# Designed miniproteins, single chains, continued (2), part 85

Each design is a single chain, and the fold is of that chain. pLDDT is the mean over its residues in the fold that is shown.

## One batch from the design tools (miniprotein)

Design m7138
Fold by ESMFold2-Fast:
Structure m7138 (fold): chain A 65 residues (1-65)
Amino acid sequence: SEEIREKVREIVKKLPLPKEVQDGLIKAIDESEDLRGFLIQLAEYFKSLGMPELAEELRELAEKV
């Protein structure tokens, strides 16, 4: 869903990440054919970075795809 992609883009833009990393993630969000699978992988990545609340939010968005 394009609406889900936009919500994920907004989340990424608000994160304290380097601009290059944010741009790379936004490109991956836009180009992903399996948005649900991508969001699940992204959630695991943020959980590994110590951001479990963000990981849960991304999993909930994946369920809405």
Scores: mean pLDDT 82

Design m7139
Fold by ESMFold2-Fast:
Structure m7139 (fold): chain A 78 residues (1-78)
Amino acid sequence: LSETEKKILLTLYENTTEIIGLTANEIASLTGISQATATKNLKKLEEKGLVKKIKEKTTLYVPTEEGRKLAEELKKKE
């Protein structure tokens, strides 16, 4: 994972539940990156099976079970 992908995954892990997700804009605000950069990296994380969408009309993102496990591992390395 890139450093930006790791930062997004950790932000999702710390700020979401299975029913409470974050928009790309909220992730951008929390991480200090642009919405475009957040969206690009969320797509990459989704393609890797680490993040999923939970609501279509207002697109909310949450980590998958695999994403949560990886975020826990990354958190231990800081």
Scores: mean pLDDT 80

Design m7140
Fold by ESMFold2-Fast:
Structure m7140 (fold): chain A 82 residues (1-82)
Amino acid sequence: MTTEERIELAKKHRPEAVEKLKEPLSSEEVSRLVARMIELSTTRDISKPEVQEELNIEKGLMELYNKLHGIKLPDIPVLPPK
């Protein structure tokens, strides 16, 4: 999935969470979201479509938050698009 597709999935499935992301989150809240994604991918059967969809929704929320607030990412392994 592309970043935009994941963001649209998050908006469709969790509109309330999307509204909350308009406000700046603390670094600790962001860290907790990352930890939840890791736990989901390691604890649950990722071969199940429902688990894959939930993981994509959580990723979409994080990517939407970054886009809304313009978070500076120190990890840029790929050059930015022209």
Scores: mean pLDDT 66

Design m7141
Fold by ESMFold2-Fast:
Structure m7141 (fold): chain A 85 residues (1-85)
Amino acid sequence: SAAEAERAAQAEKLLAWADEMRKKDPSAILQAVQAKALVYVDRGDEEGLRKVTDEALKLASPEQQPQIREIGKAALAALEARKAA
């Protein structure tokens, strides 16, 4: 429980940092998506992962969208591999 609380706190800090950086540098959205994707893969939460990817695509520039889609695709593959293992 303590380790889970620490992991959740780190994810919240990273999300807050990424949100602040996104206001100054749109490229920070890629790092935020990667961090949240890792959390949802760890939890086996496919719905949360899809929602994060969809929301990021709405906020991203056209140039960033292919990279966000690849992050989501890789995370889904990792989640499926984790279920199979």
Scores: mean pLDDT 75

Design m7142
Fold by ESMFold2-Fast:
Formats: structure tokens, sequence, C-alpha cells
Structure m7142 (fold): chain A 55 residues (1-55)
């Protein structure tokens, strides 16, 4: 689970940083690709946004 969560976080960061995807599109991608619940995918997107704000 932890390894999947780390991969999902990296993908979310890359997608958001690219500017090509909305937050909702990233959430849907994480749910489909990693089998995450909506709540888990939204938490990962929030963490990705927080990390991008630190850069």
Amino acid sequence: MEAIKEEALEDAIRALKSGAFTEEQVVQYLMKEYGLSREEAEEIVREAKRRLEEE
C-alpha cells in the first residue's frame, strides 16, 4: 500500500505541475490507475498541491 501511495503522489505532483490536468482529472486518474477510493485520491492531490506550493 505504501509503495502504491508514493507512486500515486509522484504522478499527482507531475500532472499538477504540468498544468495540463485539472485536480478532478488527476483524482479520476489516481482512482482508475491505482484503485484508490475518491477520498484517498483527493488526499493525495491535496498533499501534491502542498508540496508544489513549497517549491
Scores: mean pLDDT 79

Design m7143
Fold by ESMFold2-Fast:
Order: sequence, then C-alpha cells, then structure tokens
Structure m7143 (fold): chain A 93 residues (1-93)
Amino acid sequence: MSKEEKIEAYRIVKSLLEGAIEAIEKGDITKAMFLLLSARVTLELELEGDEAAEKAIELIEKAIEAIKKGDLEKAKELLEEAIEVLEEAIEEL
C-alpha cells in the first residue's frame, strides 16, 4: 500500500468515527453502530497488520460494547481516542 493510499484509508475511518460520535449525540444509535462497523471493516480489509489500525479496531470494539451497555459517554471517549490514534499515524507517515 502506498503512503497516500494509507493516509486516505485513515481519513475515511476518521470521518466514519466522527460521524458515529455525532450520531450518538443525536440519539441515532442505529446509525452510530453502522458507522462503527463500517470503520472496523475498512481497517481490517485495507490496513491488515498495521499497528495503529489494530489499536483503533480495539478501541472501536470497546466503544461498541459500551454502547450495548448504554454507556454513551464512555463510547464517545473511546472513539475520540481512536481518532487521536489515527491522526498521530497520519502525522508519522
């Protein structure tokens, strides 16, 4: 994968996570879950073996579990951390 393709994949996932946070804030849990699952699939398919992607996947999975438990504040915190991981990875490329 080229550096440019990797940055684009990170940007797509970041946008999906930002959309998921907005959906949570609006009470649209169905949309939030769809966006989180889309983000996870993108990371798994496009960035297999990438350390930042693996950490972001773990944070997304924890956020999904937090949503299932009704802890929306914890879910947002985990997603914000995932966004920071991806932003740092873009800057290091």
Scores: mean pLDDT 86

Design m7144
Fold by ESMFold2-Fast:
Structure m7144 (fold): chain A 54 residues (1-54)
Amino acid sequence: MEKEIEALRNALKALGYTDEEVEEFVKRYRELKAQGKSPIEAFLEAMREIEKKR
């Protein structure tokens, strides 16, 4: 699980997101998983939210 979060941080930084945007994504991703969403659903929803804020 920790390696998964690290990979997500690295991928977002490679895409040009700031450290603040990456931490916002990780926070939202964890919240969505806690609400019962699958990892894929949590990832897609968190990505959509970050893109909307740009």
Scores: mean pLDDT 79

Design m7145
Fold by ESMFold2-Fast:
Structure m7145 (fold): chain A 73 residues (1-73)
Amino acid sequence: SEEEYKRLLENAKKLLEEGDYDLALITVSMGLVAARNEGKEELAEKLERARDSIAQGNVDEAIKLLDEIIKEL
């Protein structure tokens, strides 16, 4: 559900803010896999960008992307 994605992504954002980057990456990746499996193409593309930002160490961009995704849910 949209509420379940929102909860997952809010948790990922909190993990990034707390400096738990590895766990944040895992959390966003779980959301990405779920979105792909559910055929939610737009959500999957946005989550892939957020995941890539975390993987590249661009934490501020990742937080901004997650905030934008959460607001759209």
Scores: mean pLDDT 87

Design m7146
Fold by ESMFold2-Fast:
Structure m7146 (fold): chain A 85 residues (1-85)
Amino acid sequence: SKELLEEGKKLLKEGKLEEAKELFKKALEEAAEKGDYKGQIEALVNLGEVYEKQGKKEEAEELYKKALDLAKAVGDEEMVEKVKA
């Protein structure tokens, strides 16, 4: 899960948007299966960044909203601030 997030971020930095997107989707699935809420939030934020770079602003905003809602639901103030930044 963490390794998929790190590799996805590397691909995102390299401009390999579709490859990064697939890794972040896989990271989200694995984090959800494990109950890893921090991994889910991080994957959602990184997916949002991919959509922003693709010019899909509305889709990116929906992903960021899902990440923020999850952080608030679990009461993780540090993750709430991280998503807002």
Scores: mean pLDDT 84

Design m7147
Fold by ESMFold2-Fast:
Structure m7147 (fold): chain A 111 residues (1-111)
Amino acid sequence: REYGAATAEAFARLQAAVDALPPEAAERVAELLNELLARIQEIAGPTAGVGGAARLGREGRLSEEQVEELAEALLRAGREMAAIAREAGHPEAADTLLAALEGLAELVRRG
């Protein structure tokens, strides 16, 4: 339940950051989010979203290798999304995107 609240906050921050971006940059970030969700489903199973992956980690249902693969995927996506936001002239949105994905990676590792 605490991890659920933290995941919801991270997702809300991601949405707010995307909403602050120009349409072209927002579309590129949305595409990376779709790719990230597909990768999470590959690692954690087809019904798992970001919150589901964090829950599986917390319940010990993911291997250490799966936890690290998920954390690396989240961190990579965060860096790529932040780069898009900075390129679009929105460094504050870039910092928010990176921090949100780093927070989600920490939640996966702490489970």
Scores: mean pLDDT 74

Design m7148
Fold by ESMFold2-Fast:
Structure m7148 (fold): chain A 116 residues (1-116)
Amino acid sequence: SAEERLEELIKEAPFLLVFKGEDLEKMVEYYEERIKENPQDAVAYLLLGAALYILGKLEEAKEYFQKAIELNPQLWLAYTMLGLVLEELGKLEEAKEYYQKALELNPDNELAKKLL
């Protein structure tokens, strides 16, 4: 289930705790509306991507994490999340590049350190 996937993913990305107990499909709709109202909200793209990632919609999550990075290149969490999606898609070399970039932006990023 999405709840079981979320519990496993929280161990790797603790910020995903914000989705615990939430209706993930309603959260997707909420962030889609926010993006329509503010198309420059990099964090809304990050959170939309994260909800889609938890739902197992990997290709869609990838697109939204890429958009978050485009809007805010300093958003280290978007690089980490994009790396995780790419790793699940079997793109291990590309994932490693994004983990390295996340670590450059935030050297205290323990998740990116473990995944390199």
Scores: mean pLDDT 84

Design m7150
Fold by ESMFold2-Fast:
Structure m7150 (fold): chain A 77 residues (1-77)
Amino acid sequence: MSLEEQIEELEARLRANPEDAATWISLAKLYFKQGKYEEALEAVERALEAAKGYDPFVQEALTEEAEKLKEEVRKAL
């Protein structure tokens, strides 16, 4: 399966469930791997917004992962 096909599949999942913060993080990682840093940053911001609806413990874990990824994307710019 191509990287583009994987991205399209995750985008379809998120259209059905935009609250899935973990899937937004996965999508951001795929964009980062592809060198699409602007798209990766947008996906990370979506993940942070979605994480706000979670239990505080889960929210903290998701936020840490997303913020770490955001920093790596910014460092690559």
Scores: mean pLDDT 82

Design m7151
Fold by ESMFold2-Fast:
Order: sequence, then structure tokens, then C-alpha cells
Structure m7151 (fold): chain A 93 residues (1-93)
Amino acid sequence: TARLEFHVRGKEDEVELQVRATADGRTFGVGLSFDKNDEESADRAAEAARRFVAWLEAQGYAVSPEVTLHFDPSVSEEQKRLAERVAARVAAA
């Protein structure tokens, strides 16, 4: 089963999100970013992350619905909430 990790880094008005999946001793990833002032941008990042999950499933990996979040110390509370929203949307059916 592939496990998902979101590595979150904050900048002044941007959230950088690295989505990583580890399965069978291999790591796959996609880098995403979104504006902290734009929920539509965050929603597009969630859709991109879902497409990454669909790609993993197409490769034959069962993907865990659990997402582990890792926050860099630079991440603000608002950026954490946006990243948590993205993770929740990826985990939801």
C-alpha cells in the first residue's frame, strides 16, 4: 500500500506543497504551489494531487486514504489550514 505524505513549506503569500508517495521501496512525488489568498488555487492543487493518486492506482498501487502532513517551521496557521483542506479533499471520495 502506498502511503501519502504532504510536505508543506510557507512563503509570504504562497504555500508550497510536495506530495510524496512511498511504495515498494520507491518514492514518487509531485510539487504543487498555491496562493494562500485564493481558495480556487488551493482547490486546483487538491485536484492535481488527486490526479497523482489516480496515476499511482493506474500503476497498480493501492493508495492509503491516510495523509501524513509535515509542516516546515516557516508555515503560518493560515497556510496550515489551507494545506489541511487540500489533504482532506484528497482523502475524501
Scores: mean pLDDT 77

Design m7152
Fold by ESMFold2-Fast:
Formats: sequence, C-alpha cells, structure tokens
Structure m7152 (fold): chain A 87 residues (1-87)
Amino acid sequence: MEKELEELIKKFKETLEKELEEALKGKSEEEKEEVLKEFKEKLEEAKKYYEEQLKKAKTEEQKLLAKAALEAIEEKIKEIEEKLKEL
C-alpha cells in the first residue's frame, strides 16, 4: 500500500515535470513568468478536482490515486512559487 502510493506520486511528479519542461521550452524570461503563472493556475484547479475526488472516493484504489495526485500537485505548486520569486 505505501509503496503503491510512492510509485503513483513519482509518476504524477514525472508527468508534471515533463509538462512544465515542454511549456517552458523556447520561452523568453518574460514568457517564462507568464507560463509559470498559468501552470500554477491549472495545478490549483487540478488540486480542487482531486480534493473532491478524494471526498467521493468509494474504494481504496480511488483514495490512493487522489492522495498521490494531491501530493504531487502541492509539491509542484511550491516549486513554481519558488521559481516565480527568482524572476
């Protein structure tokens, strides 16, 4: 159970990192700030979605998936906030 959660968190983190790298590819410093803000907004929406999914979850598998997604999303939001402070 704990190993399954860790594997799911890792997969979500890898997916989010890939999406952010693609979004930032070829962008200027000014464009990067805008991209990071837009990505953060999407993550905040995704966080609300997975919080609702966790509340509605009927199976342990559904709860694990929602928890893993929330952990990865919250961590990525923090990383983006740090990057925005450097710009």
Scores: mean pLDDT 82

Design m7153
Fold by ESMFold2-Fast:
Structure m7153 (fold): chain A 119 residues (1-119)
Amino acid sequence: AEERARRLAEAAAELGRVADEAVATADAAEATARAVGSAEQAAAVATLAAGIRGLADGARASTDPRERAELARGAAALARQAAEVLRSLGTAEAEEQAARLEAQAERLEAQARRLAELA
């Protein structure tokens, strides 16, 4: 009981950190798309970034490990979609931001798996 509670608290703290990093990465991606993308591409990344922020905030606010895992997976899926849009811009800066979004998606998926195992 105490060991599970400790692991859940540690997982919640780590999810909070990963969620904050995901929001920062989404903000950077939106700024890059606005600077070098078309209006349509910038709007697409802005919509995906808003989704990542909402799901990350929801995961941070939730007390249910299963809901946290589901929201984290949702944020990861949107991050992968945003990475695809950024790669379509054809710039080195956009490719770098796409790689950061994919790395954040992997971290969110890892945290989702950990939370699901603890549920």
Scores: mean pLDDT 85

Design m7154
Fold by ESMFold2-Fast:
Structure m7154 (fold): chain A 86 residues (1-86)
Amino acid sequence: LYPAIVFYVANLEAVRLATSKEEILKILRDALNFARDLGLDEVVKILEQAIKEVENAPSVDEAKRIAIQALNEVIDILFKKAKEEE
């Protein structure tokens, strides 16, 4: 579970440094594929919704806000799961 947390923290930093909606969408799609590979159904739903919202975002700044919020929610879920598993 910790390798997944590290991966999503790296994606969060990548979104902060992104300069286009296309770059943000690529990061979110990579994050979504990783969640699917791990069978993280709740994370998949969050990322699918974030991708739709980013596609409709009127600016790069709004797209970053949406993506950062979604990735923070994903990281929070994974930390809670990791804590429960010890």
Scores: mean pLDDT 84

Design m7155
Fold by ESMFold2-Fast:
Structure m7155 (fold): chain A 63 residues (1-63)
Amino acid sequence: SEVIEEAKKIAKKNGGYVSGSEFLRLLKKLGLSDEEATRLVNSTGNPGYIPERVALGILEDLL
């Protein structure tokens, strides 16, 4: 998936983390609404610094 590859690239650039704003953008690319994407970002417990494994797990569950 293009979104999975983009998430990996972002995490590699940022020391293994995806920012909440970048993750929100990726979730919206998958067709989620602003409200749904925001809820998923907040569900990670660390919305500013989402670990790559957590971000990828959520994205893979949506595919």
Scores: mean pLDDT 84

Design m7156
Fold by ESMFold2-Fast:
Structure m7156 (fold): chain A 68 residues (1-68)
Amino acid sequence: APEVVLEKIDDDTVELKSTAEITVTVPDGKVLKGKTLTLKAAELIGAKITVDGKEVSWDEILKNLVKK
C-alpha cells in the first residue's frame, strides 16, 4: 500500500499525506479525499482510512511515525 505520513500540526489538528489519494470517512458521516488532508484529531477516532482503495490501520500510521 502507498505510504501515509501523519504530521501533528497542533494539539487538536493532524495532517495526512500520501503519494496516492487518501479517503477518510469520519464518524459524523463526513467524507474527505485528497493526497493531503487536514483533520481534527478527535474526528479521526473511529474514522475509516483508505489509500488508493486499500484500508490502512490507524495503528500502522502511528507506528511509522514512531520508527521513522
Scores: mean pLDDT 71

Design m7157
Fold by ESMFold2-Fast:
Structure m7157 (fold): chain A 64 residues (1-64)
Amino acid sequence: VDEVEVAEALGIIFGTLTAKYGGDKLTPEQVEEEKERLIENLKPLGEAAVQAARDAFDAVLASA
């Protein structure tokens, strides 16, 4: 799996979440909920994609 493709997908998801919640700051709970859903959807793409998604979400939570 291409790391760039995973990063782009995550960027789109975070953009969608921001739009969905009216530009309000995302709570850690909202990020965790979407993280779990995305990880389940990425499992068919392999462990590398799942790990990249986990690392990206951890970075976002650390910066929030």
Scores: mean pLDDT 64

Design m7158
Fold by ESMFold2-Fast:
Structure m7158 (fold): chain A 56 residues (1-56)
Amino acid sequence: MKEEAEKKLLEASRAFANGDYERAIQLFEEAIKLDPNYEEAKRLLKRVREALGQPE
């Protein structure tokens, strides 16, 4: 399921770029569910959460 996790990661990144943070979080979490060892997805999820918790 690595390929499916990567697709979710890319979609999550696009959602984040579009300002749809809630969708980005959901998609990153789905990528992690598909591949629990997906460090990149975990790191990006952390960044999105930080952006939401610490707005400018």
Scores: mean pLDDT 77

Design m7159
Fold by ESMFold2-Fast:
Structure m7159 (fold): chain A 74 residues (1-74)
Amino acid sequence: SSEQLAKELITLLQEAMQKAGIPDEEIRRILEEIVEALKAGDYERAKALVEEAMRLAKVPEEERQRLLAILDET
């Protein structure tokens, strides 16, 4: 389901940002904005926020492609 895919994406982004040492408050804000964008059907905003989260977390290119594929299925 789209809800399950969104949950998986949020979990993976949260773990990546925590490993990168990003403050919990900043992680919470970014993830909340992604969830809001997805609920609004604003795919462009959701994608931009996911890209920013991956950049901040220094996610490798191969893993970035996987996370974006999950977003596309959501």
Scores: mean pLDDT 83

Design m7160
Fold by ESMFold2-Fast:
Structure m7160 (fold): chain A 61 residues (1-61)
Amino acid sequence: SKEEIIKEFEELLKKNEKNLSEEQLKAYRKGLETMKKETDLEFVKLLADIGKQEIKDIIEK
């Protein structure tokens, strides 16, 4: 569900807050607002997957 995807991404941001800049956190929070307004579940999944990959790359770099 959309709500579960959003919640999972919010928890990921909280877990990795120390590893992200203020600018990055603002960008991902804007992404969450976009996901909340979006009606296309597949697009919400895509946005979440892109964000997760970006965060992974930041942490593992």
Scores: mean pLDDT 78

Design m7161
Fold by ESMFold2-Fast:
Structure m7161 (fold): chain A 62 residues (1-62)
Amino acid sequence: SAALKEAEEAIRNGDREKALEITEELLKNGDVKGALEILRIASKLKDYELANEISKLLLKYL
């Protein structure tokens, strides 16, 4: 999806704020699978701080 591509680009550029904004927007729209995919991308790119923050967002919206 366009949102997942934009999130991956943000993570690769170190723009954690943008990645979190996209993740939260997906969660507000009920797209839990999309949010989990962003979590996987952050983990694969070894941004463990961002992965932790995404995990906290998931817990807040579930």
Scores: mean pLDDT 88

Design m7162
Fold by ESMFold2-Fast:
Structure m7162 (fold): chain A 56 residues (1-56)
Amino acid sequence: MEEITTGSEEARKMLEELMKKYGLSLKEAEDLAKRLHALTGRKPSLEELEEAAKKY
């Protein structure tokens, strides 16, 4: 499934990784992902989320 629903599932897993590594709440991790999505025009990768989280 290239771009149907599955991307949402992957985003969920990425948020969980951020919460574990950087001590972010779910709300904080989701806000970070939304900002990156707005800036890149696409769903952020785990690597992009981790880079942004290091500055958070």
Scores: mean pLDDT 67

Design m7163
Fold by ESMFold2-Fast:
Formats: sequence, C-alpha cells, structure tokens
Structure m7163 (fold): chain A 82 residues (1-82)
Amino acid sequence: MKERKAAVLYTAASIIYIGAEIELERLPDLDAEKQAEALEHVRQDVEALKEIAEELKKLGEYELAEEVKKKAEELEEKIKKA
C-alpha cells in the first residue's frame, strides 16, 4: 500500500515538473499578462512539489523526497530569473 502511494506521488511530481518546465520555456512567446499568469501557475506547481516531497518523506521514501524537493528548488530559481 505505501509503495503504491509513493509511486503515484512520484508520478504526479514528474508530470507537474515537466508541465512547469514547458510553461517556463514558453514565457518569451507570451505577452506580459500571460507571462504573469504562467509564473503564478509555476509557483503553485512548486508548492505542490514541496507538499509531495514532504508526503514521500512521511512514507519513508527519503531519496524520492529529496529528488522532488530539488526539482521544486530548480523551478523556484528559474522563476526568480524570469
């Protein structure tokens, strides 16, 4: 049961991360209003990734939790530069 929950959470984190990267890559092609909206979506994605990392840690999946946390931190740094 816990292993299955960890797999679902990690899959969700992977989808969120890929979606956020695609959204950040599209920023130069958007007007200022849509750029602000996209950046807000990525901030929400970062928060979701941090929550998933904490849940993985509670399940004892420390390596997966650390991986997801690092991906959230990478997105936060990209938002600061955008």
Scores: mean pLDDT 84

Design m7164
Fold by ESMFold2-Fast:
Structure m7164 (fold): chain A 61 residues (1-61)
Amino acid sequence: SSSLREERQKVLQEIAEKLREIGDKINEGIKKGSEEAKKQGLTGEEKSQAVLDGIRESLGP
């Protein structure tokens, strides 16, 4: 039988799975953006922007 404690654990596990999926997409975006920045020789703010663009592309609309 479910209890408040059991329901809480299930919700936390589902949240952890969703956060992992989001984290994987963010990491992929960072990698792609960083590689593009390195390819173009970008530094500082321009490199940061390339990384953010990679993250946005990976996460989608």
Scores: mean pLDDT 81

Design m7165
Fold by ESMFold2-Fast:
Structure m7165 (fold): chain A 60 residues (1-60)
Amino acid sequence: SMEEQKEKQIEAFVKSMKSIEERLGVETAKSVAEAAIAILEKRDPELAERLREAMEKYLA
């Protein structure tokens, strides 16, 4: 389903951002996430919002 695809995209994004956090720190990961989400927002604002919420919840 489209929802399953979106959940997988969110999981992959969170995993990538956690990898950046572990290597370069949480502030760098947040900056990268914000830039990527801003680009996505023009094409899929609902997915962009879900990614923002995930980043706030999962990045310590």
Scores: mean pLDDT 80

Design m7166
Fold by ESMFold2-Fast:
Formats: sequence, structure tokens, C-alpha cells
Structure m7166 (fold): chain A 85 residues (1-85)
Amino acid sequence: GEKLEEAVEEVAKLLEEKYPELKKWSEEKKKEIAREALGHIGEELVKEEPTDDSEEVIEKILERVKENPELTLEAIDKALKELGI
């Protein structure tokens, strides 16, 4: 949904701010990393507050990304490691 794409864009922005050299990478590659990082954030949120509503999870992910950049940066580092980068 639209909120998921907004979350992907917010994570991609943080990725570029932390790793300026990655600005030269394709938008598709940056979005791939962002989606992987969002997956890690979603797993932690579901552990804290279990829900079967995927839209609620996406909204909470977007809120967590905006409110806690440190947690988002940790999720980015995890995504980079999992993707072998």
C-alpha cells in the first residue's frame, strides 16, 4: 500500500545519509535494502504487539522509522549483512 512505499522511501533516505557512497547505486537496489530492513523492524514490532492486521503493522513500522532513526539504522545494518553487502 501507499504507507509501505512511504516507509521504503524513508528507510532509503536514511541509508543514503549513513552511506553517501551508496547514492551511486540504482534506486531499485536501495529499495531492496530498504524492504529487507523494514522486514526486520516488522518482526520486532509483531513480537511486542502481536496483530494479524497487516495495515496496522505497516503503519507502526512507518511510525517507528520516523520516531527512532537509531533502530532503523540497526535494521539497515542487518539488511546489508543478510544481503551480503
Scores: mean pLDDT 75

Design m7167
Fold by ESMFold2-Fast:
Structure m7167 (fold): chain A 115 residues (1-115)
Amino acid sequence: EVDELTQRILDELKAALGIEPREGTPEQREKYEKVRKEFEPLADARADELAATYGLPDEVREMIREAYVDGYAGAKAGNFVESARRIAELAVKAPTEEERNLIRAAFFGGVVDAL
């Protein structure tokens, strides 16, 4: 369930980084969308590296790229609830547990790089 995975990701953010997850304001959501667009090209190199290392199909490579961008933008904007939900939606589409873990790791990598 996407809601359960979203809550798990938010709990991990709170525990690991001391972040209190909150619903984004309209201003934070606007900043989040702007940062995603600006950072998206930089995430391509990271996604290519992981896809080559683990032999991932293009679809999963794209999910990893999106997860990294979403984590970075969510942290920069303070829009953690929406970014966590987007990653939960992506992760449930991945065929294997290994691929889901890589998507989650990419999201947290983006969050850390934004801080």
Scores: mean pLDDT 78

Design m7168
Fold by ESMFold2-Fast:
Structure m7168 (fold): chain A 101 residues (1-101)
Amino acid sequence: MGTGKVTDAQVELREDGKLRVTATLTGPSAVGKTVRLAVYDEDGRFLGWSDPVTVTSETDTLTGEAEAPLEYIGKQVTVFAVDAETGEVVADPALATVRPA
C-alpha cells in the first residue's frame, strides 16, 4: 500500500511518569511532512504527543515523550503517526505494550 506504516513501536514508562515512545515510520506519503507520534490507550483515551519532527526519508525513526500513570505498565497502547499541521493520520498505526523503563 502507498500510505505508509508505523513499525517497531516501543513504549517505556519511567518511575517519574514520563512515557518514552519510539517508532519507525515507513512509506513515501509522510516524507517532507512534520509529524508527531500520538499515543492512545485501549479505550481511545489520548495520553500524549511526541515533539514534531520533519520526516526526511521513507524509513525514519521518531522518538518522543508523553506522560502516563504507572498503572499503564503492561497495558496495550496504539501509536499513531499524525501530521502536526492538519492532525491527519499519515500511516497505519502500531500496537505496543507499555514497559517499565
Scores: mean pLDDT 78

Design m7169
Fold by ESMFold2-Fast:
Structure m7169 (fold): chain A 78 residues (1-78)
Amino acid sequence: MMEEQLRRGREALRKAEEEGYEERFDRLAEQVRGLSPEEALELAVELMEEIAKEYEEQGDFELAEALREMARRAREEM
């Protein structure tokens, strides 16, 4: 279900913010200023994949999978 996958992705993003990734999201917000929507989305996808890789390396495969699924869907909807 698409709703369930979006819910998991949102929970993963919230948890990443709580675990100290807030600064990376703040940097992304600065970087996307003045970019096209397509360029902004590509940077957001890249950040999600980067955080997912870090979670995978820490053994948090469930969070890594949720973030990768969000990144994949974001690309498909563009």
Scores: mean pLDDT 73

Design m7170
Fold by ESMFold2-Fast:
Structure m7170 (fold): chain A 72 residues (1-72)
Amino acid sequence: SLDEKIGELIRKAIEAVKAGDVETAANYILEVGKLLGDPELAVNALRTAVNHFYPEARENAIKAAELALKKA
């Protein structure tokens, strides 16, 4: 389903952020933003999840968020 695809893309974005792969994370979260019709919502979901569960990757999440919004 669409919800399952969005969940999988968010999981992949988080894994990319944890790995320091900002470009890959930005591309996954941009795809979520397109599916939702709301890039800001997708970006905020990624940042909130990373800040809560993986605070050490916070800076990479911010960079991925900014890159995704620039590409949107």
Scores: mean pLDDT 86

Design m7171
Fold by ESMFold2-Fast:
Structure m7171 (fold): chain A 100 residues (1-100)
Amino acid sequence: MKEAEELLNKGNELFKQGKFEEAIDYYERAAKVALEEDPKSPLAATAYLNLGQAYDELGEYDKAIEYYRKAIDLFDPNSIEQAVRAIQAAVNIAVLERKK
């Protein structure tokens, strides 16, 4: 998990700098490593949520929606913190669907 967490943190730093394409590379790598360790990884769910946000910033709305849906599928509905993140992803999907 530490390797995936470090990749996620690097992606977040790049995202804050507006380097969305570079952030996507790190988020994809974070999700891959996290899923190899745990197929239901909350870290992979977070990486997918962040991928959705990065693609949204690039105007790639179909890819953003795809990753938001993947994040929702991985978030644990019995975890309040994860359920809140799933709701955030669902709201983002609704906003993007109205832009199409």
Scores: mean pLDDT 85

Design m7172
Fold by ESMFold2-Fast:
Structure m7172 (fold): chain A 93 residues (1-93)
Amino acid sequence: REAERKKRAEEYKKKREELLKKSSEELLEEMEELVEELKEKVENKELTIEDLIDVLSEFNLLEGVLEEKGLTPEEWERLRELGRELEEILGKI
C-alpha cells in the first residue's frame, strides 16, 4: 500500500510537470471540455460515479497547475466562471 501510494504520487507529479509545459490557454480549454463533457453526461442521464470522480480529479489537477503557473486577471475570471458552472452541474446530480 505504501509503495503503491509513492508510485501514484510520482505519477501525479510527472503528469503535473507535463501539464506545466502547456500554456494557460490550453489548460483552460481542457477544463472547458471537461465541464462540457460532464454537462452532456448529466443531461443525457449517462453519468457514472467513475466519470464523476475522473472529471473532478482532472479539474482539480488542472486548477492547481494553472494557479502555480500564475494567471492574469482575465484568466482568473475564466477559471472562476468554469468553477461556478461545474458547481451548478454538480447541484443537478
Scores: mean pLDDT 78

Design m7173
Fold by ESMFold2-Fast:
Structure m7173 (fold): chain A 78 residues (1-78)
Amino acid sequence: AVAALRAAEARLRAAGEALGALPNPSDEQKELAGRIEEAFRALAAALGAGDEAASRTAWQELERLVAEFERAVAAQRA
């Protein structure tokens, strides 16, 4: 769980750095980044509460959003 979370955080960080290198990130990219931050906070809250089921659900959503953001940034970078 922790290793997977850190891997997602590393992917998010790399995507964020790539986005920061762009002269003007799109509104869609900024909105998606905000949704990811919200999902990450929800996951952190569930983990802090020791709610394993909620943590799995929140992780699944975060993983989906991170993959979507990573693809959007890669497409813009290309």
Scores: mean pLDDT 70

